# Designs tried in a protein design run: designed miniproteins, single chains, continued (3). Part 57

Each design is a single chain, and the fold is of that chain. pLDDT is the mean over its residues in the fold that is shown.

## One batch from the design tools (miniprotein)

Design m10080
Fold by ESMFold2-Fast:
Structure m10080 (fold): chain A 117 residues (1-117)
Amino acid sequence: SLLDELIERTRKELERLVDEAIARGEPFDDIVSAVAGLMARTLAEFAEALGIPVRVEIRVDGDTITITVEAPKEHLETVKELVDRLAAIAQEYLDRAAERLGVPPPKITVEVKEVEE
């Protein structure tokens, strides 16, 4: 499916991003910010490709990454599946990066909401 193809490409991009950042000696906080930025861009690109109007906010507060997505009711199930799968992959790579650098991993929290207008 298109979703499976996009998720697989995102997995490879996240792996490459994390590996290259560690190789460059980037601080973990910068790696977290880069991953959050990739997640925001990927969600926007998927939504555009599917013709789904979404609003995405990603907040990094210390050890927590909060992803908030607003979508129309008819697309909530598709958006929830996309965001949950993307967050799980990002969490996996952040956990691996944290282990490699000897730091505690951040927690990704996901909220998917209906647009009220």
Scores: mean pLDDT 83

Design m10081
Fold by ESMFold2-Fast:
Structure m10081 (fold): chain A 107 residues (1-107)
Amino acid sequence: YRELADEEIARGDELTKQANEALKKGDYEKAVELYLQAAFEYMRAGLNYLQAGDYEKAATAFRKAAELFERVAELGRQGKVSPEQAELADKMARTARRFADEAEALA
């Protein structure tokens, strides 16, 4: 689980880098898709770290996911993405933050 989670973090980091480049080019649709994919990789990593008993790394992974979901929600507030995507991202950010807090309490 730990090795799998480390690979998921690495994929999330690479997807985040690609999303930032798309955002700089004004490609908001591609940036949002890549940020959501990255956030999903971080959520998987958090769950895999929880299974490994690595609560500190799980909390960090869930916090990274929450930050990306919040970024997508903010782009929605700026009118750069659909209201449906913004609402979903906001809900996912709250879930990821709660998972991070719960994992931190177990560390």
Scores: mean pLDDT 87

Design m10082
Fold by ESMFold2-Fast:
Structure m10082 (fold): chain A 59 residues (1-59)
Amino acid sequence: MTPAQQVADQARKIALDAGLSEEEAERLGKMAGRLVAQGVPADNVLAAVKTSAEFLASQ
């Protein structure tokens, strides 16, 4: 599995764990995978996803 796909899967799990809908989790997963594919470090992307998911879940 590619690093981008692994990060996308982890981002989806983070979003679902934060209480986001399946559609929101899928969107965040795709965005995270794209960022890693563009050369952004996976740890930075996952930290940003967690922060964004927590923010969106609190709305």
Scores: mean pLDDT 81

Design m10083
Fold by ESMFold2-Fast:
Structure m10083 (fold): chain A 69 residues (1-69)
Amino acid sequence: SDEELRERALEKLTAFFESQGLDRALATAFAEAVVRRVEPRLEELRPHLDDDPETFARRASEIATGRPV
């Protein structure tokens, strides 16, 4: 479901930002900002839900910016 996809994307992005040294509140805020940015193309992240948080974050960034990072 779209709700499950959004929840799992938020969880992985939060984990990524926490791994970068952000506290949970700030990591969650950054993750929510990224999810909002990729919302129209969120379905493109479904195949990447089994990727590690860093790889997932890179894919989300590519979608958010429209370019490779």
Scores: mean pLDDT 83

Design m10084
Fold by ESMFold2-Fast:
Structure m10084 (fold): chain A 79 residues (1-79)
Amino acid sequence: MAMEEAKKKVEELEKLLKQAEEAIAKGDYKEAEALMKKMNDLYQELNKIDPDLAKKWLADNRDRVLALYEGLMKAKGAA
């Protein structure tokens, strides 16, 4: 059922977000980048199933997602 599938995708996004945060904290930027790619793919699937839930998830997790991008940018800027 669509609602149950959407909920499972939200749970998976939360797991991937935590894993990406841990990868950044450990300095494993390649792992973090791979995890963020998986999050983007999963977010697109969630957006097809439940756009309102996808939008709410992004709004609720904006600061965490921005912190991941900032971490990656700083790592790429440090030669």
Scores: mean pLDDT 81

Design m10085
Fold by ESMFold2-Fast:
Structure m10085 (fold): chain A 119 residues (1-119)
Amino acid sequence: TEARIEAAIAEEVARAGRDSDYVRAHALLRLIAGTDDPEELKAAASRLAPVLRRLAEEAERAGDEETAEIFRLGAETAELAAEGNEEYIELLRRFARAAVAGDREAVEELVEEVKRKLK
């Protein structure tokens, strides 16, 4: 699981030609979207949460409060999924699949659902 997470990150960094929190987040979301193993999903979520928190802080410093809120909600979802909360595991899986597919409407719907659940 850990070796597969590191391999997924390395592959995405190589493809993007750069290492950034955005590239790392994309690699972890792609892994989460594609895995049938709940332990692998929880491990990937544990790695994703701090990456999303840093992206939220970066967006906030840039004055992009909308993007900052999305990343904060994503980080909280990933943290709860990493702890084994089945509802948030399913929310994170749905979010990862929508994000990887570029389905903006599904992403917006999931953001509103998470906002309603987390306040």
Scores: mean pLDDT 83

Design m10086
Fold by ESMFold2-Fast:
Structure m10086 (fold): chain A 63 residues (1-63)
Amino acid sequence: SLRERVREALEKAGFVPSDSVVDAIARGVAGLETEEEQDRAIQLVVNHYKQQGLPPGTEIRAP
């Protein structure tokens, strides 16, 4: 599922995502036309979180 991909991507990057954060990201990328674009966008979001100064092991909360 889209939520599962989001959660796995964040956990693989070393974060501790809450269900609300996973849902928020999934909703943000669910508007994309194809599943391939959704997967690509998930990776971009993960990288963006890393670049915003959130170190591995950080608990991520919804904005």
Scores: mean pLDDT 74

Design m10087
Fold by ESMFold2-Fast:
Structure m10087 (fold): chain A 63 residues (1-63)
Amino acid sequence: SAEELRKEIEELRARLPDLDPETQAVLQSIIDGAEADLERGDLERAKHRIEVARTLYDQALAQ
């Protein structure tokens, strides 16, 4: 649902300070895109962007 996806966006934004500034900028851009997708009602695209952001976050923490 859109509410669940917004919650995931909030959670990802809260975790951004754990990363380097360059990675934060990239993830912030993807998160902003997901938020824009939700504003348009494109839940599928928003979900995909959130999944990409999650993957990049996990990868950045592993590095």
Scores: mean pLDDT 82

Design m10088
Fold by ESMFold2-Fast:
Structure m10088 (fold): chain A 100 residues (1-100)
Amino acid sequence: MTPAQLEAETLIALGIMQVYLAKKAAEKGDEESAIEMLDIAVRTFDELDRLAAEHPEVAPLAEKGRAWLIDGLDEVSKIAKEKGLENVAKAAEDARQRVA
């Protein structure tokens, strides 16, 4: 494993945690925390994409990370809609369009 691949795995793990925190915030009706965690997660995956541009061997990990992020955003959007959290649903949908 290259140092860049190790960094990519770390960014993916961090992004997974951030989306999980957004999901938990949405479940509690905490719109501000949910939106903040979604924004932080998107920025973490933007950093993963930047790493893949500098180190092409990371590209398969970046693709896997992006697929995981899209699934996580869809889950947060679903929870937000079920709970009537319009701002969270919009934030998740806007983030999905940005990463698609």
Scores: mean pLDDT 86

Design m10089
Fold by ESMFold2-Fast:
Structure m10089 (fold): chain A 80 residues (1-80)
Amino acid sequence: NPEEAALIAKANEAGLLVTTFEAPDGSYKVALLPADESEEAIEEAARMTVEINPEISLEEAREIIRRQLELSRRVREARR
């Protein structure tokens, strides 16, 4: 998907982490994670995630990003 590839490239330039999540229908979707957990960074990542996945809302995108950030923290803690 050329539009998805372009948004991923833009996210990489902005220092965002690219991740995947499983949607309720069993498909895998792309989400963009901010490098820091500021409200502004989360909001921008959520907007870009919606551009890649227009079937989800901004509210759902914010929740996905927060959930993925929490999972990243738990993985980091488990390795210490």
Scores: mean pLDDT 71

Design m10091
Fold by ESMFold2-Fast:
Structure m10091 (fold): chain A 60 residues (1-60)
Amino acid sequence: MLTVKLRVGDVLKAIGIALLVIGEFPEAEVKIEGDEVTVTLPDTPENREFLEKLKKEVEE
């Protein structure tokens, strides 16, 4: 399993990101922890790339 923690800095953005991930990946396990979102997906190159891109957008 692949687990990534996304540091969003905003609770509403965290909720939006969680909903986006669940909508794109029904197999995803998503936890919202304040302004952070923890996403767990099957460990595939496609899932890794998706989460890395999402994390970069949150960081920028």
Scores: mean pLDDT 78

Design m10092
Fold by ESMFold2-Fast:
Structure m10092 (fold): chain A 68 residues (1-68)
Amino acid sequence: SVREELEAAKELLESDPEFEVEVVGEDTIVATHTGSVERLVGVALRLIGDFPGVEVSVSGNTITLKGK
C-alpha cells in the first residue's frame, strides 16, 4: 500500500545520518540534507525507482515525499 511505501521510504531516509526527517502530515514526509545537491538528487532518484506509490519532489536540499 502507499502507506507501507511511505513508511519504508521514511525508514530508508532515517537510516542515513546526513538526512533530518520530519513527518509533516498523514501522507507527507520532509527530509533535509546538509550535504551536496548531487547526493540528495541521487537519493531522490532511488526513492522514485523503489517507491512508485510515493510522489518525490526535490527543492534545494530538501526531499518531500507524498502519497499518491
Scores: mean pLDDT 80

Design m10093
Fold by ESMFold2-Fast:
Structure m10093 (fold): chain A 99 residues (1-99)
Amino acid sequence: EDVEKLADYIAEKLPDLDEFIEFAGEVTRFYSEKLHEIKKTGKLSEEDLKKVREAVYKFIVERLNPSPEEKEILKKLFDEGITKVFEALDLALRKVQER
């Protein structure tokens, strides 16, 4: 599944547990900050949520520099929802901890 493919990619790209924890923390903080900025503008619409998802997608791409194929997997999961991306991060954390 795409969640497992993204998790494998992230665990391979960030095999060090401390670096992984810092990256996951940065992603979580960035998402929280963007969501808070949008909420201040009024009612949270699906278009506003899409803008938050796109911003988080760009943040991850900038940090990890994925291949075109990995970018497509990441984009597909963001289109399915931010929850799927955080599921992949949680699975990746477990894979990194096993090493």
Scores: mean pLDDT 78

Design m10094
Fold by ESMFold2-Fast:
Structure m10094 (fold): chain A 75 residues (1-75)
Amino acid sequence: SKLEEVRRLSEEIARLAREYAEALAAGDEERAEELERRIAELQAELEALIAEIEDEEERREAIRLVQEGIARAAA
């Protein structure tokens, strides 16, 4: 299902986002930039998948999963 694909990508983004937060805290600017770019690419892919979900409620749930992952890593 599209939602399962969204969940998997969201989890990958969350993992990278946690590494991004660690890189920022450590002053690893180069690593942080690499992680930021990869996160942006996966996020764009994820948003495209979400847009293909016809059910509005499921689409909003998918968006929430992505936002929670990113917010968690940014905290």
Scores: mean pLDDT 78

Design m10095
Fold by ESMFold2-Fast:
Structure m10095 (fold): chain A 104 residues (1-104)
Amino acid sequence: MITQSPKEIKAKEGETVTINVTASEDVNGNVEWWKQKEGELPELLIKNVSTLAPGVPSRISGSGSGTNFSLTIKNLKKEDEATYYFSAYVDGKWVWSEGTKLTI
């Protein structure tokens, strides 16, 4: 089970936001962060806890270990407005969070 918080964030341009995840069991770093804008396909942001996907701006970073993980987005821009999802590989399958809706 994956718990992501908060469920919604309302922020302003230039602010920093952090999204937190707690997993019910150790996921051994096989975790990813995804961004989905309305009407678009999900985009991979981060793999293996902290490795940025190609083309993802350095304002976005991932951290964590064991059961606790975070996504931080610095210097928010309007294009960062999206729903952010966490996924973890647990017992032979990918499990997805309910997501966090970021509005700017």
Scores: mean pLDDT 85

Design m10096
Fold by ESMFold2-Fast:
Structure m10096 (fold): chain A 79 residues (1-79)
Amino acid sequence: SEELFEAEVLLALAAMYHALGKIAYKNGDYETAVELFEKAARLYEEAARLMEGIDPDLAEQARKFAEEVRKLAEEVKKK
């Protein structure tokens, strides 16, 4: 479905922001890393929302990824 395709695009974008956040963290750009992790979390949550009625297992996995990157953002904020 178009909705599933949209969710997959959001997952890909979330993964990209997650990766960019890790690069920013390694470079000492902690503020940028936090912003990128928070963007990734929002995109994972949006993808999960779109998939709830279509693929509940994938939706749950996306929510777990959102939780993971939100925790990364909080840890980086302590630096």
Scores: mean pLDDT 88

Design m10097
Fold by ESMFold2-Fast:
Structure m10097 (fold): chain A 89 residues (1-89)
Amino acid sequence: MEEKAKKYIEEAKRSVEIAEEHLRRMQDLLAKEPLTPEERRQATVHFAVAAIEIAAADYYLDMAEKLLGKTSPEVEEIRKRVEELRERL
């Protein structure tokens, strides 16, 4: 059970890292004014991927907590990162 929870925590961490990278790329694009149509499309894609990965991280963390029967400090730290990323959307 704990090994399966650890795998979900690892998946959540990967989703957070992917979301952070896509939000960074989106913010880099949005710092340029004016945006070209191409850059606007790229920013939209980065936003969409970040949103999907944030949702995936929440799911993985929920699965980890269910398997553990409780939250853990590691899960709570990742949830805090997820919430910080969601605020940036």
Scores: mean pLDDT 84

Design m10098
Fold by ESMFold2-Fast:
Structure m10098 (fold): chain A 93 residues (1-93)
Amino acid sequence: ADAALTPEQRDLEVEAGLILIELAVNKIAASKIKDPETRQKILKEIDELGDKVEAVVDALRAGADPATQRAQLEEIRKKVRELGKKIDEELAK
């Protein structure tokens, strides 16, 4: 952890790290989707969400407002949950 971060910024970096772990798990699950087109689309969405998480971490380290970055992480988390549900539905086929 960067010693220059506030406790709130550090907590948000931990939350970002947990989202990245969840995205990595979703990427492994998505790789098992049988339809190549759906698999590629979902893998691309996972990569795009990962890029957004990295952007939040970079913004926090640059001294961005923690409240704004928390809202971004909450929106990303919502999209990760929706994507996970879609992966589960595709794997059930």
Scores: mean pLDDT 84

Design m10099
Fold by ESMFold2-Fast:
Structure m10099 (fold): chain A 81 residues (1-81)
Amino acid sequence: SAKDEIAALREETVARLRAEASDEQVTIVASMLQDILDNWETATPEDVKRAFDGVLAVLDAATRAIVEETRARLIAILEKS
């Protein structure tokens, strides 16, 4: 299900970020992804783009690259649902 795919993507993204990002940046991204997961039934690709735009503005370049990959994958999951 879309919920299970989003949950798996969140866990993968958090694990990747913990390897190189600050605890603060990991918390910001994890919280955003949890909010999307909690609202997966009503979340739109546009809602995801808006949420990611806010978070990406405060992240380091390397962290942004990982988060942008997660954004694209999450949008693809929602577009199939």
Scores: mean pLDDT 84

Design m10100
Fold by ESMFold2-Fast:
Structure m10100 (fold): chain A 87 residues (1-87)
Amino acid sequence: SILDRIRALGDQVAEGLRAAGLEDEAAKVREIIDYAIANWEDAEALKEAAEQLAEIMLQHKDKLTPEQKAAADQIIAMLSFRSLLLS
């Protein structure tokens, strides 16, 4: 399912942050993903989740592999697009 894909991509991002020594940011990514999935019908919640993940990526993307950055970009795109569809 799309939710399982988002979880898998989120785990990929969180593992990248953990490998870079960013344990708190890795936990925050998992929290953001869980929040987005729990609020999958809420346009405002999905927009907020996408913005929070984008902020973490802005600060730490240079510490991630290209594949991990692509995973984050895919989550942000999926959450933002769904938020627009629900608006």
Scores: mean pLDDT 90

Design m10101
Fold by ESMFold2-Fast:
Structure m10101 (fold): chain A 55 residues (1-55)
Amino acid sequence: SLEEEIERLVAEAAALLRQIRAETDPAERAALSARFGEVAREIERLLEELERKRK
């Protein structure tokens, strides 16, 4: 379901934030931050889709 996909992505985003905070290499941190941005955008898209289906 959309709710399950959103929950999975939120968990992935939380894991990425933890990795970013632990990462000491600026280049690797930048790559993780880029991935976090991708996940955040996907969450926003799915939340909009979910809201549309409920209204």
Scores: mean pLDDT 84

Design m10102
Fold by ESMFold2-Fast:
Parts: sequence; structure tokens; C-alpha cells
Structure m10102 (fold): chain A 92 residues (1-92)
Amino acid sequence: AEELAELATEAAMEALREAGVPEEKIEEAREEARERARRALEELEREGVEVTPAMLGEIAGQVALEIALEAGMEPEKALEAAREAQRRAEAA
């Protein structure tokens, strides 16, 4: 669970970095992103669901979307960052 939370977090952070979010804001959001990823993974574990790459991608995408919107990114660009985070987490 912890390793998957780290993987989803890093995928989200890398996608936000590529989308042009300043490094200082990415680092400030890192702990929040990790906590959000952990909560999503704990919910799946509670339901007895085995986490697939696709599910990990959805978690990373959702985390990236929320962080991008909180950072003031335009909704369309935030969605692009979310899709990139999903792609990265699925490939890892």
C-alpha cells in the first residue's frame, strides 16, 4: 500500500511538473498528494480489491487534478495533467 501510494504520488508530481506548476508548489502539495493517494488505496484494500495498474492510474490522475486546480491551473490544463499522471502511473 505505501509503495503504491508513493508511485501514484510521484506520477502526479511529475505530470504537474510537466504542466508547468512551479516546483515550490509541487513540493508544498507532495504530502497532501501522498495522503490522498493513501486514502484511495486504503479504501480499495478495505473492499478486498487487488489494485491494478489502471486503478493506480485513476488515483494518480485524480490527485494531480485536485492539486492542479488548487494551484489555480485552468480546468482544461488540469485535466491534461491528470491524464498524463494516469498514463505515467499505469506504465510504472
Scores: mean pLDDT 81

Design m10103
Fold by ESMFold2-Fast:
Structure m10103 (fold): chain A 60 residues (1-60)
Amino acid sequence: SEQDKAFEEAIERLKSAKTLQQVLDAVDEAMRLAAELGFTPEQVERLGKAAVEAIEKLKK
């Protein structure tokens, strides 16, 4: 579905982020898509986890 495709693309943006600014931009875009396409609570939770993991990866 369009929702599932947008969700997977949002996760991929977070995984590919190389700077803190890219993580913040990816989170902002994911939140906009979540509101527009109606991401499930489970998808929002997974996006949050991916954002935390991306930030942690940048600290290592």
Scores: mean pLDDT 83

Design m10104
Fold by ESMFold2-Fast:
Structure m10104 (fold): chain A 78 residues (1-78)
Amino acid sequence: MIEEVARRAKEIAREAGLDERQAEMVGALAGQLVALGASEERALEAARRAAEEMAKAKDREEQLQAIVRAASEVVAGL
């Protein structure tokens, strides 16, 4: 199930216009959240938010901040 959620998250990232490296990061985020006990719905919601923010990010630091923010909100609720 973790691999399936990661795959869906990568697809969300690709549809948002992200490159393959960014898609892998979003997929890894969603997979790790499920591994930590988040629901599939919560993990995919975090992936959507991260993808949207990464698509707007002007540099690599902002991309990493988007991932960390999405992860932190879900983990804090576990």
Scores: mean pLDDT 81

Design m10105
Fold by ESMFold2-Fast:
Parts: structure tokens; sequence; C-alpha cells
Structure m10105 (fold): chain A 67 residues (1-67)
């Protein structure tokens, strides 16, 4: 159960991180960054069922490129 909870927390953090960054980009008028963050979110969600750690790393890398 603990391992499943840790995976769910990582997925939640990845989605939250990307969602917040995308909202910030949209509000700043940076449509390119917003589109890139949306693509990263879709890719992370596709990866999460197989490897949530990779999904989380993808989310961090996408947000880092926006900064």
Amino acid sequence: MKEKLEKEIKLAMAVMMLSVAKLAAERAGDEEAAARLEEAMEEALKLAPEDVDKAYELAKEAVKEFE
C-alpha cells in the first residue's frame, strides 16, 4: 500500500507542477511555453501507468525549460 501511495503522490505532483506552470505561461501570454507544457502533461500521463518515476522526471524537465 505505501508504494502505491508514493506513486500516486508522484503522479499528483507531476500533474500539479505542469498544470501550475501551464497556467502561469498562459497568463503571461507565452503560448509556446503553454503548448509545450500541455504536450509534456499528455506524455507524462501516458508514461505514468508504466513508470511514474519517468513521468515525474519528464514533468520536472519540462518545467525547468520554462524557467
Scores: mean pLDDT 79

Design m10106
Fold by ESMFold2-Fast:
Structure m10106 (fold): chain A 83 residues (1-83)
Amino acid sequence: SVSDFEEDIKRALLTMRLSVLKKYIDKMSADEQRAEFATLRKLIETEYSDLPIAPQLIQLIDDALNGKISPKQAVDEMLKLLS
């Protein structure tokens, strides 16, 4: 369906962004990591809010921002949800 097509495109675009972030996240300072996750959170809320997995992606970002999981773990888990 058209809705399935749009969801697949949105999932692909987030997967591309997160795959690039994964390569650099461990090289970033804590401040840079927080800024990237804050930006990603806003992006998901504004551009990707209609994805069924959006609440789970936001939760992983919030867990990383609150230090409940590592930044790398958050990126890895978000990529798994998008698979």
Scores: mean pLDDT 89

Design m10107
Fold by ESMFold2-Fast:
Structure m10107 (fold): chain A 65 residues (1-65)
Amino acid sequence: GKEDAEKAAEAAKKAAELGDSAAVATASWQAGRESNPELGRQGVEAARAGDAEKGAELAEKAAEA
């Protein structure tokens, strides 16, 4: 639910601060599954392209949707 999506978004943000794009992709996918799958997917794509910060921002948007 919303709480799980928020926790996933926080995990993505922390992973982005550490420069861990793989962890950002995983957390973005989890945030998407709990709230908005389309935004979660976009976050995964951004993280896999090497843009960890954008991935985390999209995970946060997924959790808020």
Scores: mean pLDDT 80

Design m10108
Fold by ESMFold2-Fast:
Parts: C-alpha cells; structure tokens; sequence
Structure m10108 (fold): chain A 58 residues (1-58)
C-alpha cells in the first residue's frame, strides 16, 4: 500500500546518506502519486535520488 511504498523509499534514502529533512521533503513530493508508482518506478526514483531530492526542494 501507500505507507509501505513510502517506508521503502524512506529506508533506501537513509541508506544512501540523505538527511531526515531531505527525506521528508522527498516523501512529501511523491506522496500524492506514490500509490500509482510501480516497483520499476520506485527503482528509477532511487537510481535518480539526487534529482528527486533537488526537485523536492523547489
């Protein structure tokens, strides 16, 4: 479900060394669409995590 996908993103971003503030911004940025994300979409977001974090700051 939505909460499980958000928890996966949170844990993987923590493993990559992002701060709690950056992780919270990224999770809020994807929150509205997270239910529509496939496993492949999640992998793409994690592979492009630096871009995700920068977009979440706008």
Amino acid sequence: GKEEKLQILKNELKKKGYTDEEINLALNFVKENVENLTDDDLKILLENSDQLIELSKI
Scores: mean pLDDT 82

Design m10109
Fold by ESMFold2-Fast:
Structure m10109 (fold): chain A 86 residues (1-86)
Amino acid sequence: MTVVLKLLNASEKAKQSAKGAAQAAVASGGEATVQEDGDTVTVTLRDAGPGGAIAAVGAAVDAFVEGGTMEEKKEGETFTITATGA
């Protein structure tokens, strides 16, 4: 399963959480790519283990709790989480 985490208006804390999710996925034997464009961070996790998936959800929740919004979308084997931070 592929997990795509997209953070908009990400704080430094949210960016660090997203990078942590990428590292957790790699440590679980999966693949991760991180792309930063200003305040937008996109993390793509392939074959993410439970740790990588949990960390990605945690990063999205952290952004949401800072006054943002969160949206989830599933298309086949791809699960996309979009979160906007304050």
Scores: mean pLDDT 72

Design m10110
Fold by ESMFold2-Fast:
Structure m10110 (fold): chain A 61 residues (1-61)
Amino acid sequence: SAEEIRRALEESGGDPERAGRQISERTGLDPEFAAALVEGALRESGGDYEEAARLVDEMLR
């Protein structure tokens, strides 16, 4: 799941709304909530997609 989230971040160019939509489609989360998780993770990781994906994956467990 972290690899899928990282791929979504790469495909979206780090856009939380686009990445959030991809994650929403796969997980069933609300797209707005998924986008907020992505935005927070990118802020905490300093824009590192691998670390951001790990943080999002951890928040979904």
Scores: mean pLDDT 80

Design m10111
Fold by ESMFold2-Fast:
Structure m10111 (fold): chain A 89 residues (1-89)
Amino acid sequence: MDAQIQAVQDQVNEALAIPNRDLSALQLASIALRLKILGDPRLIDAALATLQEKDALPLLERAVEVARELDLPDMAAAAEDFLARLRAL
């Protein structure tokens, strides 16, 4: 497996394992923003596949809300883009 793809999958799984839902959601928004900045579609696809496998759509919806509540517009936009892509899978 590609080491970068594995690292992204591990980061998503670690975020999903955070017991506090809002902190988990914020970490997913952070991951979405970082991947959007990097612009590598293979890494984005790996993150989306992991989110789909874990049925994380409701948590990604919360990621958009938390980022907006914290006045983090770039994170909110990145999470919303990921949400739209996940819904299209």
Scores: mean pLDDT 87

Design m10112
Fold by ESMFold2-Fast:
Structure m10112 (fold): chain A 75 residues (1-75)
Amino acid sequence: SLYAVLVKGLTKEEAEELKKELESLGYSAEIIKDEDYGVLVSGLTKEEAEELKKELEERGYEAEVVDVRDFLKSL
């Protein structure tokens, strides 16, 4: 299965800025809205998702690796 990274707890502005940055790096990123804004980066391998999660956490973001199939079933 393809993996994704979900970044949570963002403001709308932070989500828009992060989406643009990640897209400029060649990632497929989408803004999501639940309680707060977030960014979902999809189309990753497990290894790519784990690496991106670590990079985002180092920058102070709350990020988690998600299995896209499990994520879609939770919608």
Scores: mean pLDDT 80

Design m10113
Fold by ESMFold2-Fast:
Parts: sequence; structure tokens; C-alpha cells
Structure m10113 (fold): chain A 62 residues (1-62)
Amino acid sequence: SAAKKKLLELIGRILRLIGEILDLEQQLKTATGKEKEELEKKLKELKEELEKLKKELKELKV
């Protein structure tokens, strides 16, 4: 069904974002200066996207 495909797509996107966030957090442990600022900005963007997808997933479960 279309609903099942949407659910699987959202779960896949959430898992991918979590992986990217964890990778960036690992990179931030050794980053300094401009590189640190760029990674922090990217991490913020990914976390905001993850929160939006989590909200969509919650709405599908209700």
C-alpha cells in the first residue's frame, strides 16, 4: 500500500540521517576553526531535518 511505502521511506530516511549525524559528531571531536563551524552548521541542519521526519513518522502512527 501507499501508506506502507511512505512508512518504510520515512524510516529509511531517519536511519540515514542518524548515521550522518553520528559521523559528523565523530568528526567534530577533532575539528577546529572554520572546519568546526561548518560541521556544527551541517549538524544543526541535519538535526532539524531529523526532527521534522520524526514528526511525520509520529503522525503516520496515529
Scores: mean pLDDT 83

Design m10114
Fold by ESMFold2-Fast:
Structure m10114 (fold): chain A 90 residues (1-90)
Amino acid sequence: LEAEAEKLVEELEKLIEKIKEWIERLKRGEPVDLKEVTKLQEEMHAVIRRLLELARQMDPEKRKELVEVAQRGLEALTELTKAIVEYKRS
């Protein structure tokens, strides 16, 4: 359980960094594969859902840590969605 949570946190942190890179590329009007971006969004949602499921089974301190990481992931997804909408309008 703890090891699974740690692995998911590391995976989510890596996905957040990838999403930030895609956001910058979209903002610069660089050519991007929107299919690849959509796949990243789906992968991120899956990781966040599993992380929150694990958080419910943990003590309050660990739960808080996992929820905070999940919230950062959701914020990254929101920014990515905004960047995609702006990219399509450009």
Scores: mean pLDDT 82

